# Ledger of designs, part 44: designed miniproteins, single chains, continued (2)

Each design is a single chain, and the fold is of that chain. pLDDT is the mean over its residues in the fold that is shown.

## One batch from the design tools (miniprotein)

Design m5603
Fold by ESMFold2-Fast:
Structure m5603 (fold): chain A 64 residues (1-64)
Amino acid sequence: SDKAKTTPGTYDVGYGKVPTDEEIQQLKTDGVTTAIYPKEGPNARGVQEALQQGIKKLKEAGIK
C-alpha cells in the first residue's frame, strides 16, 4: 500500500469520502485533532460535496 506521510495526531481524508459518526468517534478516541483534506479538482463535483459534508462533521466534532 502507498501511504502519504502524516503528522502525529492527524487524519488523512480521502477523495469522495465522508467520515461516519463511528469513524469520527474513533478519531477522537485516537487523539486526532487535525484533519488533512485532499486538494479538490475542477471536475470533482461529487467529491466536493462529500468533502464539504466531511469537513462539517469533523469541525463539529472538534477536529479541524
Scores: mean pLDDT 64

Design m5604
Fold by ESMFold2-Fast:
Structure m5604 (fold): chain A 55 residues (1-55)
Amino acid sequence: SMAEAEELLREAVRLAEEGRGAEAGKLVDQASIVGGISRDEAERRAVQIYLDEHS
């Protein structure tokens, strides 16, 4: 579901901020599958989550 994908993307953003980029990337891949969206779309949504948290 998209709600599950968004939770994975929020966790990916946290991991990326901790310098755990490889683990963050795996969660973005998982969010793509769970959300039924492309990898590129999952990455765009992760960027939007980051910006929303820091705006």
Scores: mean pLDDT 85

Design m5605
Fold by ESMFold2-Fast:
Structure m5605 (fold): chain A 100 residues (1-100)
Amino acid sequence: AIEELKKILKETSEKILKILEENNAPEEDIKRTREGAEKVLELMEKSSVEDSYNYARIWLHEVKEWAKKNLDEETYKKVEEIVEEALKRMEEIMKRYKEE
């Protein structure tokens, strides 16, 4: 469960960073997003499955809200789609974990 959640977060953060870079987001915002993802992944290494899911979910919601306020509508929609897909995939993992 933790390894699957980490994989989703890593893949999702890489997709978000690519969108930000391709749409010329400020370097500081790209750096902050990268460092945020790395920090969450580090927290997940020493956390329970439920705590790992909550750290990832909270960070993804924060990225989505930041994007809504700071990016143009078209770039925001791309970030929103990636975040919502990641949240859905993580919820499916959590459902399987709880059904054991």
Scores: mean pLDDT 84

Design m5606
Fold by ESMFold2-Fast:
Structure m5606 (fold): chain A 64 residues (1-64)
Amino acid sequence: SPKIEKLRKLLEENRREAERLEEKLRELEEKYGKDSLRVLVYRLIRGGTEALIEHLERRIEELE
C-alpha cells in the first residue's frame, strides 16, 4: 500500500533523528552533567521523537 510505504519512510527518518539525538544527548551529559538544563531540554525532545516513532509503528500495524 502506498500509505504504508509513506509511513515506513517517515518512521525510518524519525529513527535516524532519534539516533542523532541520543548521540548529542550523550555528548551533552558528559560535558555538562545529567541534571543540566541543556540535557533536560534534549531529553524532552528525545521523548517527543520516541512518542512519534511509537505512534507511526502503531499506525503501520493497523494498516497491515
Scores: mean pLDDT 85

Design m5607
Fold by ESMFold2-Fast:
Structure m5607 (fold): chain A 68 residues (1-68)
Amino acid sequence: GPGAKSARAAAEAAARGDSAAAGAGGHEMWITGKDNPEMAKYGKLAAEAGAAGDAAAARRYGQLSWQA
């Protein structure tokens, strides 16, 4: 579904250290986190880290969101 596609894209962005793309993907997962509250939780954290310019935190949380 759309959430799974967004989660994968965000995790890939996070893995390459792209905090802006990881944050955007995290925001999508935070909004879309239907039936997966852990994905939504980590997506929110990735979005907040991306907004703060913290690429390392955005990468970590984006990966956790995709793996949830």
Scores: mean pLDDT 67

Design m5608
Fold by ESMFold2-Fast:
Structure m5608 (fold): chain A 66 residues (1-66)
Amino acid sequence: SEAEKYYEKGKELFKQGKYEEAIAYYDKAIALDPDFAEAYANRGVALEKLGDLAAAALDRRRAAAL
């Protein structure tokens, strides 16, 4: 799906250390599939890398609830 393609691009950018760009692609994946648990989980990890621990915690809770 298109959501999965955005998610895969986000993971590619994350591996390159491009955390802000990775988050943008995870946001696109979540916008297309709001139940995409893996996209929330990986956005949370990217947010944690940027020091946004509060936003990361919210994404971890959302991923666990899905």
Scores: mean pLDDT 90

Design m5609
Fold by ESMFold2-Fast:
Structure m5609 (fold): chain A 97 residues (1-97)
Amino acid sequence: MSEKELEAEQALSFLLMQLSIAKLMEEPFTEEEAEAAVRIARAAAEAAIASGNPALMLETARAIEELADVLEAKGSEAGRRAAEELRRIAAELRAAA
């Protein structure tokens, strides 16, 4: 495994941890929480692209799509805007894979 693939796997692991936390939250996402989710997803996406590994790109895209679904389901305006941005990031990853 390359150093870039290891960095991408670490970023994906962090994203998956945040997804698990998001699923356990009862309250709608605040603007700050929604912005943090987008930053985490973007960092994971950039690491996946830099890895050049299509499997990591597709797995990261799937995790981002699941995070978008969670944010949208919890019903804040900030969460809905973040979900739209997350889905754009995931689509870019799928296109790059």
Scores: mean pLDDT 85

Design m5610
Fold by ESMFold2-Fast:
Structure m5610 (fold): chain A 80 residues (1-80)
Amino acid sequence: AEKLIEEARRLVEEARELLKKGDYEGAIEKAQEALKLALEALKYAEGELLLRAIGVAIAAIGIRIEAALKLGKPELAKVK
């Protein structure tokens, strides 16, 4: 769980950097990968790790929403 959370956090940071550079499609892609890893971590996470996994998932969703709005494509923000 911890390794998945750490990798997801790195992807969130990469997505934020892409968002700052105006690469909104890249930001959405990295945020989707981060969300997938955070959701996988939730299967194994307990206590503090559970809260960390939830936090990363929320951050990833937020980046997807912001990037999708910047692109004018709110459908890209949907959690599948």
Scores: mean pLDDT 77

Design m5611
Fold by ESMFold2-Fast:
Structure m5611 (fold): chain A 78 residues (1-78)
Amino acid sequence: MSEELWKDVEAALYAMQAAVYEVIADNALKRGDYETAARYYEQAAEWYEKAAEVSTNPDAYRKMAEELRKKAEEVRKL
């Protein structure tokens, strides 16, 4: 098995953790808990950054992280 394949598997696991935090944030947003939603969107962004660091194709993960940080800022203004 190639080393690059394992790096992308590791990146995918970090991205899955990010997705879990994004779901928590979305549920908080639906409840009107904007502070909790913003915090978990930031946590999701951090995990996408970790995915980017180990990935052989980091750009997609970095874009996801940036979008989630922007969403966290927008949610805090609600």
Scores: mean pLDDT 85

Design m5613
Fold by ESMFold2-Fast:
Structure m5613 (fold): chain A 75 residues (1-75)
Amino acid sequence: MEEELEKKKKEVEEYAKKLGIPQDYRDTLLRALEAGVPFEDVKKALEYLAKRQRGELPSDEEADAFLRVRSAARA
């Protein structure tokens, strides 16, 4: 369980760094994973941030996932 979480955290951080996502958002994504947010929701939140950075319109599902990730990271 903890070893699998560490793998997921590394995947999210590595991909976010490749996309040039700022450290504060990367920290938020990682904290959400630690808080038990499903990996699929964290990936959708990552796509939300990536699309925003590219000037693309995110989907409603991606936006909702980002709101869940942000809330969990602050809990």
Scores: mean pLDDT 80

Design m5614
Fold by ESMFold2-Fast:
Structure m5614 (fold): chain A 81 residues (1-81)
Amino acid sequence: MIFDRPSPEELAEAREAARELEEEIEKLIRELEEKGIDVSKERERFERARAVILDPEASQADIGVALVELAVLKTVLKKEV
């Protein structure tokens, strides 16, 4: 029963869905880096959030927070492009 916690399969699906968002963010970071804009802090935040999503031991709450961080980063980076 998964009422108290998500199944490993559900977490794997969430991580797979996150891949497209990760690709978009990496593209934005590279575009800004190519323009000579310092996005080192944003890259650190991106890599931390991605590490949580890829961690098989991460909780549902941790993955949720990481997904929100990725969405915020995408919004911030798009405004800087």
Scores: mean pLDDT 74

Design m5615
Fold by ESMFold2-Fast:
Structure m5615 (fold): chain A 74 residues (1-74)
Amino acid sequence: MSKHEAVIQAMVDTLRAAGYPEAAEAAREAGEKYKDKSVNEVITAMGLAARKAGAPLDVVREAIQAGMKAANEV
């Protein structure tokens, strides 16, 4: 599994687990769109999309942490 795929999945799973499925879907769409960019650009795009879709800052911060952890484990 690529680092990009691991990051996208970790962030989406974190947003869904927190009860924000619409934010998780928006984040996945942003992550797929930015798949050809750096891991940091994917994380940034997904975080911004989740915030725009209504996820609170604390939940977005948790999702970003999960994405960073996934990137380091692959």
Scores: mean pLDDT 83

Design m5616
Fold by ESMFold2-Fast:
Structure m5616 (fold): chain A 99 residues (1-99)
Amino acid sequence: SVAEKLVGKKFVVPGSPVETAEEAARAAAEAALKALGIDAKISSVTATELPAKTETVHLFSFVVRFENGYEAIGFIEVEGNEATVVGLIVLDANGNILG
């Protein structure tokens, strides 16, 4: 699945934890659609911090929306400038899971 290719993938992005999560979510979502052979432009990126964290590790849920109606939804852990994809699914415009 696309999740098997991207879960555990790391991105180094300078910024605040939320900025690091948003840019990593963007990169992971683009990589996921490319792995599916789909070319689509991102319309929005949202990362929301979850309460299950330590002082150094931040957990985010993310939603990346594409102009074709597809969505990439998942979880990212941020420690310093390093973001790790913990979970990811891709949904088509009808809400069907892809991969």
Scores: mean pLDDT 86

Design m5617
Fold by ESMFold2-Fast:
Structure m5617 (fold): chain A 60 residues (1-60)
Amino acid sequence: GDSVELTDPEERERAARALLEQMERHGEVSPELLQRLEEAADKPTYAVAVELLRRHLEAA
């Protein structure tokens, strides 16, 4: 499959934070976005975002 990389590590952190806020507001996120964060899970912030998103999608 095609893998997409974010421009900068700071961009990934901002994306992870935005996803967390989006999930808290809507509770839904695109699976593509989840995969991108999972690949970029180098920091605790990314791991938390991915875990929360995954739990919502699987346990929802």
Scores: mean pLDDT 56

Design m5618
Fold by ESMFold2-Fast:
Structure m5618 (fold): chain A 57 residues (1-57)
Amino acid sequence: MEELIRELTRALVEAGVDEETAERIARQAAEMLYVDGAAPVDVGRWVTDRMRELGIA
């Protein structure tokens, strides 16, 4: 889980998300995948929606 959070945080920061917001989104996405059992495609859509709300996607 921590490895995914680190990698996703890096990718989001490179996409223009600030580090604090990127880490928050990454942690929630990882929890959706590993705690809630959400499908990767649904988690990806959720992340895209968060980025769109920030005006990035």
Scores: mean pLDDT 78

Design m5619
Fold by ESMFold2-Fast:
Structure m5619 (fold): chain A 96 residues (1-96)
Amino acid sequence: DVEEALRAELTAPGDVASAALSDDELLLVGRDPETGEILVGRVRARAPGTPLSRVADLLGLYLAGAGWDELRRHLEMEPAARRILEALRARIAAEL
């Protein structure tokens, strides 16, 4: 079970794990830094035929400081996936 394996990687508040579910869909699992609750959310490209590597690149750009509007134009994202990424971005920025 991919989700169960990702949950096992989450040891601290703010931890995030990811795995490919298919050629066009990524699963994000993260521990909420405020509640400790495990959040599970899916991310997929809006354009058919977008490789998963491009999805990963877009997420990396967001984590590096790119705007949410750019990410939203290219990716369809569940609210939980957005929460995971917002929390991870805040943590990365605080550690710089």
Scores: mean pLDDT 77

Design m5620
Fold by ESMFold2-Fast:
Structure m5620 (fold): chain A 64 residues (1-64)
Amino acid sequence: MMSLPQWLQDQGYGTVRSNQSFLRSVGISSISQLARMTVSQLVSRGVSESVARDIIRNARRYLR
């Protein structure tokens, strides 16, 4: 099963290493958890609003 850091890299969001550090800092371990996040929560963790919207949209699309 594809890891969340690898999935984010495959979508064009950073590298596996940087994604592992980010996900650990925000306490996210699955695409399902990521899809339930709000834009405000990601922005508060240092993600830009446009990137936060794209990540959440792609996570929700992947689960469907």
Scores: mean pLDDT 75

Design m5621
Fold by ESMFold2-Fast:
Structure m5621 (fold): chain A 67 residues (1-67)
Amino acid sequence: SLEEAKKLAEEALEALRKGDVEKARELLKQAMILLGVPEEFAEAVTLEPEEKLKELAEGIIRYTERK
C-alpha cells in the first residue's frame, strides 16, 4: 500500500542518516516492490550511490502524499 511504502521510505532515510546503507537498500527495495515495481528493477535501483538512495526515498515519500 502507499502508506506502507511511505513508512519504508521514511525508515530508509533514518537508516541513511545513521550510516546503515545496507538497511536503507533493503527498505527501499521493499517500498518499490509495494509500489508495483518488479523485483529485478527494484534491486537495480537500490544499487545506486547513497545520494541517489536518499533522492529515491524522498521521491517515494512525496509520491505517496499525492492525492
Scores: mean pLDDT 81

Design m5622
Fold by ESMFold2-Fast:
Structure m5622 (fold): chain A 73 residues (1-73)
Amino acid sequence: SEEEKEKIEEVKREAEKELKERLEEIKKEYEEKEKENPEKLRELAIEYAARVLRAIGEAIEEELKKIKEIREE
């Protein structure tokens, strides 16, 4: 239905906003850590990449769960 489409689009907009904010916070956190620990740049870069991928994965799972709930109701 059109109502389901509108609800799904809203879920997508909120999910995109939340993910962007989360990724910005993670980036700032790791930029600060890299400045404090220049000898650990390689390890911090790996941790940052893993943290970003995890955040993206969690965001996708949450978005899909919300969409499923809308479609099932």
Scores: mean pLDDT 84

Design m5623
Fold by ESMFold2-Fast:
Structure m5623 (fold): chain A 65 residues (1-65)
Amino acid sequence: MKQVATAVAFEIYLISLGIRTVKVEIKDDTVEVTLEGVSEAQAEEAREYARRLNEEGHKVEVHVK
């Protein structure tokens, strides 16, 4: 499904930034990503990537703790 591919791509992107994702969930049609212990720069890069995916029609939410 489109959401699974989006979740996998997002996780790979986070790993490339040196981020360890605390939790990635698919809720209905939305990919929900929760990050913990990241720098502000890393959080901003993750949010920017999510914004681009949403502009392309994917439903992605990023939560930073």
Scores: mean pLDDT 77

Design m5624
Fold by ESMFold2-Fast:
Structure m5624 (fold): chain A 66 residues (1-66)
Amino acid sequence: MKYRVTLSGSVERQIGIVLRLIGDPHVELKKLSDTVYEVTLSGSPEEQEAIVAELRALPEVTVEEL
């Protein structure tokens, strides 16, 4: 599945989120701008749902299904 992820909040928090995503072998990132990324998820449906749930739990992150 593909998602648009928009980051807000502090620079340190944004860096932490990006590093979390880059470190995941089932996550492919495409940078659209300094705060907007296209995220492509692979792996099992349960693994994909877990990653989306983690991101949606962050108040600085907006997740939109593409």
Scores: mean pLDDT 82

Design m5625
Fold by ESMFold2-Fast:
Structure m5625 (fold): chain A 62 residues (1-62)
Amino acid sequence: FKAIARAVKDYTPKSPEELALKKGELVEVLEIIDGERVRVRSLETGKEGIVPKSVLELVEVY
């Protein structure tokens, strides 16, 4: 399972394991951590981190 998602708003990390996102940034979903959080890789920066599912909209599923 591979998925591409888009940030619906800017996100500021609250911990070292979280990733900063800008509104409109595309990310690859790498792993579902729990019902509220996912691990992603930014397609713009190549950085990985955890973000809330609520800041993402699904764009494409492989």
Scores: mean pLDDT 81

Design m5626
Fold by ESMFold2-Fast:
Structure m5626 (fold): chain A 61 residues (1-61)
Amino acid sequence: HMNQVIHDLVEEALAAARAGADPDELAEQVRKTLIEHGAPQELADRIAELVRRAAEAVKAG
C-alpha cells in the first residue's frame, strides 16, 4: 500500500516539475500527503527530498 502511494506521488510530482512546478512546493506537498497517509516522518522527509532534488534537476536542464 505505502509503496504504491510513494510511486504514484513521485510520478505525479516529476510530471508537474517537467511542466514548471516549483520544486520546494512539490516536495512539501509530497511530504504532507505521505504523513497524512500514515508514513513515518523520516520516510516522508526522505521521499520529499528526493522529489525536490529530481525536480531541481529537471529545471536545470
Scores: mean pLDDT 81

Design m5627
Fold by ESMFold2-Fast:
Structure m5627 (fold): chain A 105 residues (1-105)
Amino acid sequence: MEALEQARREITEAMARALSRAVKEGLDAVDTLPPDEAIEVARKNLDRALQETEKAAREAYERMIKAGVPKEESERLYQEAVENARKASEQALLTIEDYAREKAA
């Protein structure tokens, strides 16, 4: 199951990098822009991070299939990765929105 473990690591690392960058850019926007504009920037950056994570998950899925990992297991990992990234992105946006509201008060 080396290919499955490698795929999990690659997706997790890609998600961590993309989300960390998007969160930093979103928080920086709150410090420099009006709250509504900062939230729009954060949303766009998080959408980009989600797209980057989905691309990484898809590429990992393709490599797992090529390595002989069963289709059902590969598909499940792909779906779990996309769902985890979506949830993490939603939580990050809520955190940035809360920070923007505190800055506006």
Scores: mean pLDDT 84

Design m5628
Fold by ESMFold2-Fast:
Structure m5628 (fold): chain A 81 residues (1-81)
Amino acid sequence: TPIDDLRNQIQNSTTISQVQGAFNRLYSYVMSQITDPDHQRQVQDIMRRTTVQLSQSTTVQQAQGVAMQGTDQLNQILQQS
């Protein structure tokens, strides 16, 4: 699935910038699949929180953990939409 492909991109990232790029693509994909305004707000809140945590990451492994947690939260909203 597109979500699994993007999860693989996050896991195969070798730099924090690559993790951020993959997560941004995941966010854009999820937003494109949701029409409910309340779900869109929840997705935007997850994105904002995850972006702050990613900016505080000092290692690729830490950034991958943060991005994967954000991905799981985004996927939960997508499954409810």
Scores: mean pLDDT 89

Design m5629
Fold by ESMFold2-Fast:
Structure m5629 (fold): chain A 68 residues (1-68)
Amino acid sequence: SEAEKWIEKAVEYALKGDAANSARYIKKALELGADPEEIIRRLREVLPKAKDPNVVRGLIAYVHDLAS
């Protein structure tokens, strides 16, 4: 789906430590009807491989706040 393409980009940029671009891609995925819980799951899966784990944790919090 189109939403899945934005989730894939969000995860890629989260892994690289690019919080700003990852957050923009997360917002695009959510606007297209992506499940916030699915985005959180995908981010949690990559947390151990992240260049900066704090970026991924911040993005998980961001998704949670947008879904609340």
Scores: mean pLDDT 88

Design m5630
Fold by ESMFold2-Fast:
Structure m5630 (fold): chain A 70 residues (1-70)
Amino acid sequence: LFERLQKLEEEATEAYKKKDYDSAIKALEEAIKVIDEMEKAGLISPEDAAAAKERLKGLIEKIKKEKEEA
């Protein structure tokens, strides 16, 4: 699961650099799903999962705003 999370974060970063905001958002949304799976598996605490998801959701909202302004 950590390997999947790392891959998704890398995909989001690459998409963002290309100004492919839709792909970046999709990768971050998948990363949130992986964090939920990690929490269910007991690999991270509920507090750490909540903090990580909030961070990713904030990034998604920033990218959505940039997409609308671009």
Scores: mean pLDDT 80

Design m5631
Fold by ESMFold2-Fast:
Structure m5631 (fold): chain A 57 residues (1-57)
Amino acid sequence: SRAEAVAEVARRAAEISREVAEAVGTAAYQLAKQGASPEEIRAAGERVLAELLARRA
C-alpha cells in the first residue's frame, strides 16, 4: 500500500540520520497523496535521499 511504501523509504533513510528520514518520508507521503503507485513512491524516496546526500558532499 502507499502508506507501507512511505514507511519503508523512511526506515531506509533512518539508517543515515533522523533528519534525512523525515525529509524522505515527507516527500514520499506527498506523492502518496497525489496517487502515485507504491513502486513510484519507493523510487522517488530513493531519488530524494540521493539528492540530499549529493548536496552535502
Scores: mean pLDDT 73

Design m5632
Fold by ESMFold2-Fast:
Structure m5632 (fold): chain A 66 residues (1-66)
Amino acid sequence: AMTTLPRSGLTLEQEAALAHRVAREYAERHGLPYSETDLPLPDGPLTPEQRELVEAMRKAIEAALA
């Protein structure tokens, strides 16, 4: 079933941090270079809303690289 993802209420910095986490995981999976020093990563578990956002970003990053 298709679910409409809510627009993120996160700050730009938090959105960027989540995107960096997704990009790092993608890069590690595919053996691509990635720097962790560009933006601090959030510590701790993700909320359900943040998990949906991360999945959307992951799909967008993978689609852009395909």
Scores: mean pLDDT 56

Design m5633
Fold by ESMFold2-Fast:
Structure m5633 (fold): chain A 68 residues (1-68)
Amino acid sequence: MKEAEEYFKKALEAYKKKDYETAIEYLKKALEINPDYAEAWKLLAQAYYELGKFEEGDEYLEKAKKLE
């Protein structure tokens, strides 16, 4: 969906600026629209890892793996 892709793009821009909290917010919005968005789950996991939240990161990475 175009809206999910737009949120993902905003999340990626925030992630590049190391604004991981904003990236997570946009990724969650993208995933509310398209829960099968594997790339959004992967980026969400990476953002959580950058924040030191390894348990949540592992959960989200597992979601991405199940979609591939």
Scores: mean pLDDT 84

Design m5634
Fold by ESMFold2-Fast:
Structure m5634 (fold): chain A 63 residues (1-63)
Amino acid sequence: SKEEALQRIARLVSEAQAAWDAGDTERAKRLLDEAIKLLEETFPDDPVARRLVEQLRAQRAAL
């Protein structure tokens, strides 16, 4: 279910933001990595998902 994957990805991104706000950089990075992996596995040929992966990778690199 792609809809369930999107909901899980949104939750992982929200949890990553919460971890970052709490100062837990390593947990934030791990959660972003999980979100990126789910996006790539669920939507491998989707240009919108590809752009979101790029944005999440940039966010992770800035941590």
Scores: mean pLDDT 87

Design m5635
Fold by ESMFold2-Fast:
Structure m5635 (fold): chain A 100 residues (1-100)
Amino acid sequence: SVERLRREAEAHLLLAQGYLERALKLVDNPKLKEALKLIKEALKKIEAGEVNEEVVELIKKAIKLVKEVLKETTDPEARKLLEQAIKLLEAALKLVEKVL
């Protein structure tokens, strides 16, 4: 159902946020801070029932930034956290696109 897909997308974004906050403690990267801001904005819109193309764009921009941070990151623990966050963000994106 549409409701289930939205709740699953929200859950994936919340988990991704947790992984990125943990990664930020290890790498302190401004692109990672920007990605977190975008994810928090996407979550706020989803919670308000505003699931639209703007949410898709926020998640896509966050994925791009996290992938750029991953390319710049050598710390193995930070890389693992970033890779897990990317998987969760990509899953959330697919769920949001199915709701539109």
Scores: mean pLDDT 90

Design m5636
Fold by ESMFold2-Fast:
Structure m5636 (fold): chain A 58 residues (1-58)
Amino acid sequence: MIVTREVTVGPEESVDVAMRELAREAREEGYEVLPESRVENAPLGEERRITVVLRRKE
């Protein structure tokens, strides 16, 4: 089963760090992180949104 999750990242936070933490937690819960991901570009000082696609194992 494929599930889409949206994560909000603050303007001063690293998208890469947020993605790595989400991937680690998903893996621990039995999910796979699929390569399709989208980062909505935002002006400086705005929050950024990441869309992550997850698939449950078995």
Scores: mean pLDDT 71

Design m5637
Fold by ESMFold2-Fast:
Order: sequence, then C-alpha cells, then structure tokens
Structure m5637 (fold): chain A 80 residues (1-80)
Amino acid sequence: SALEEELRRLHARVLELAEEVYKLLEDPSLSEEQKEILRKALEEADKLFESVADSEDIREKIEALREAIRILEEAIRKVK
C-alpha cells in the first residue's frame, strides 16, 4: 500500500514535469538546440517506462519513475 501510494505520487510528479516540458517546447524563444534537449529527455523517460511496463516489481517501477524525474528536471534546468 505505501509503495503503491509512493508510485502514484511519483507518477503524478512525472506528469507535472512532462507538462512543463511540453509548455517549454511551445515557447518560440527557445532555440532548436534547447528544444532538442527537451525532446531527448522525453524520449529517454518514455524508454524507462517501456522498460518496466511488464514488471510486477513495484520497486523497479518506482526506480524508473525516479530516474525519469531526474532526467526531466535536468533537461528543464539546462534550458531555463
């Protein structure tokens, strides 16, 4: 239960970060190089989700979400 609650909280955080990345991608002031950093981060996060999609281990899913959060936060930091 506690692990399922943590998984839901991390998933919500990833969705918030993805929305922020989406908004940045629509910003005409960002360079193509900055947008490429954001697109690559979204692609990497998506690959992490796909890698654990079939896993029954909640801990593996939590670690994948934590890594996705790290990647998205780093990309946002680099372009802001």
Scores: mean pLDDT 87

Design m5638
Fold by ESMFold2-Fast:
Structure m5638 (fold): chain A 89 residues (1-89)
Amino acid sequence: AKASVSLQGPGTFRVLDVKTEGNTVRISFEVGGVDLTLTATLDKPAKSAELLDASGNPVRGAQISVQGNTVTVRLPAFSGRATLVITLE
């Protein structure tokens, strides 16, 4: 699956890796800031998504919404590496 990622809000964002295996898309990135919104747009509908920190634990305070082929992640405050794991339908 093809994926594109964007960030909105007062911070920095860099995509490190985008990997697709079967029905799973893993987007690894480095981010820093407050009140950030990350949007991932896919070429297929998404079933679910989760945001993991560098240790593989869920990021606290992250709000994740899945709407068709778009995954939106709201981050109140975060700095460091994270991976957005998206499961496709």
Scores: mean pLDDT 81

Design m5639
Fold by ESMFold2-Fast:
Structure m5639 (fold): chain A 74 residues (1-74)
Amino acid sequence: SMQQALEHLRQGVEALAKKDYDLAIEHYKKAAEVGNLKIQALAYKNIAKAYERQGDLEKAKEYLEKSKELYEKL
């Protein structure tokens, strides 16, 4: 549901602020699974940011491209 997706986005943002990047990615992935296209695009953008902060530039690029493709459909 949208409420569950927004709750996961909030938890992801909180984890990211605490530099718990693995937890942030987990919550953003859950938000993408239950959210609409707009929430999925935003979640993928934030997953890319978390991977960038971890130094995983390959996964950061992958999720950034996924986010861009979804935004093009909005």
Scores: mean pLDDT 87

Design m5640
Fold by ESMFold2-Fast:
Structure m5640 (fold): chain A 75 residues (1-75)
Amino acid sequence: GAVTSRLFSDAQVAALLEALKRQVEQLLAEGYSKEEIREQVEAAVRTLLAAGLITEEQAAAILAEVYAHIDALEA
């Protein structure tokens, strides 16, 4: 069977990434700057990493994908 660790599953990481991308879009619509959003996402991902809920590799992948999404959005 799959190892049931406290770590997020691949499906949970994918769901988190989708949720973060949607939150980024909403925060931009609310008037937050791309820099403020980047800082909030980085803080959230670091908190999950510190809590042992995601791996360093997952954290890096999530940040890269979210940053790319932020950069692709119209300001």
Scores: mean pLDDT 78

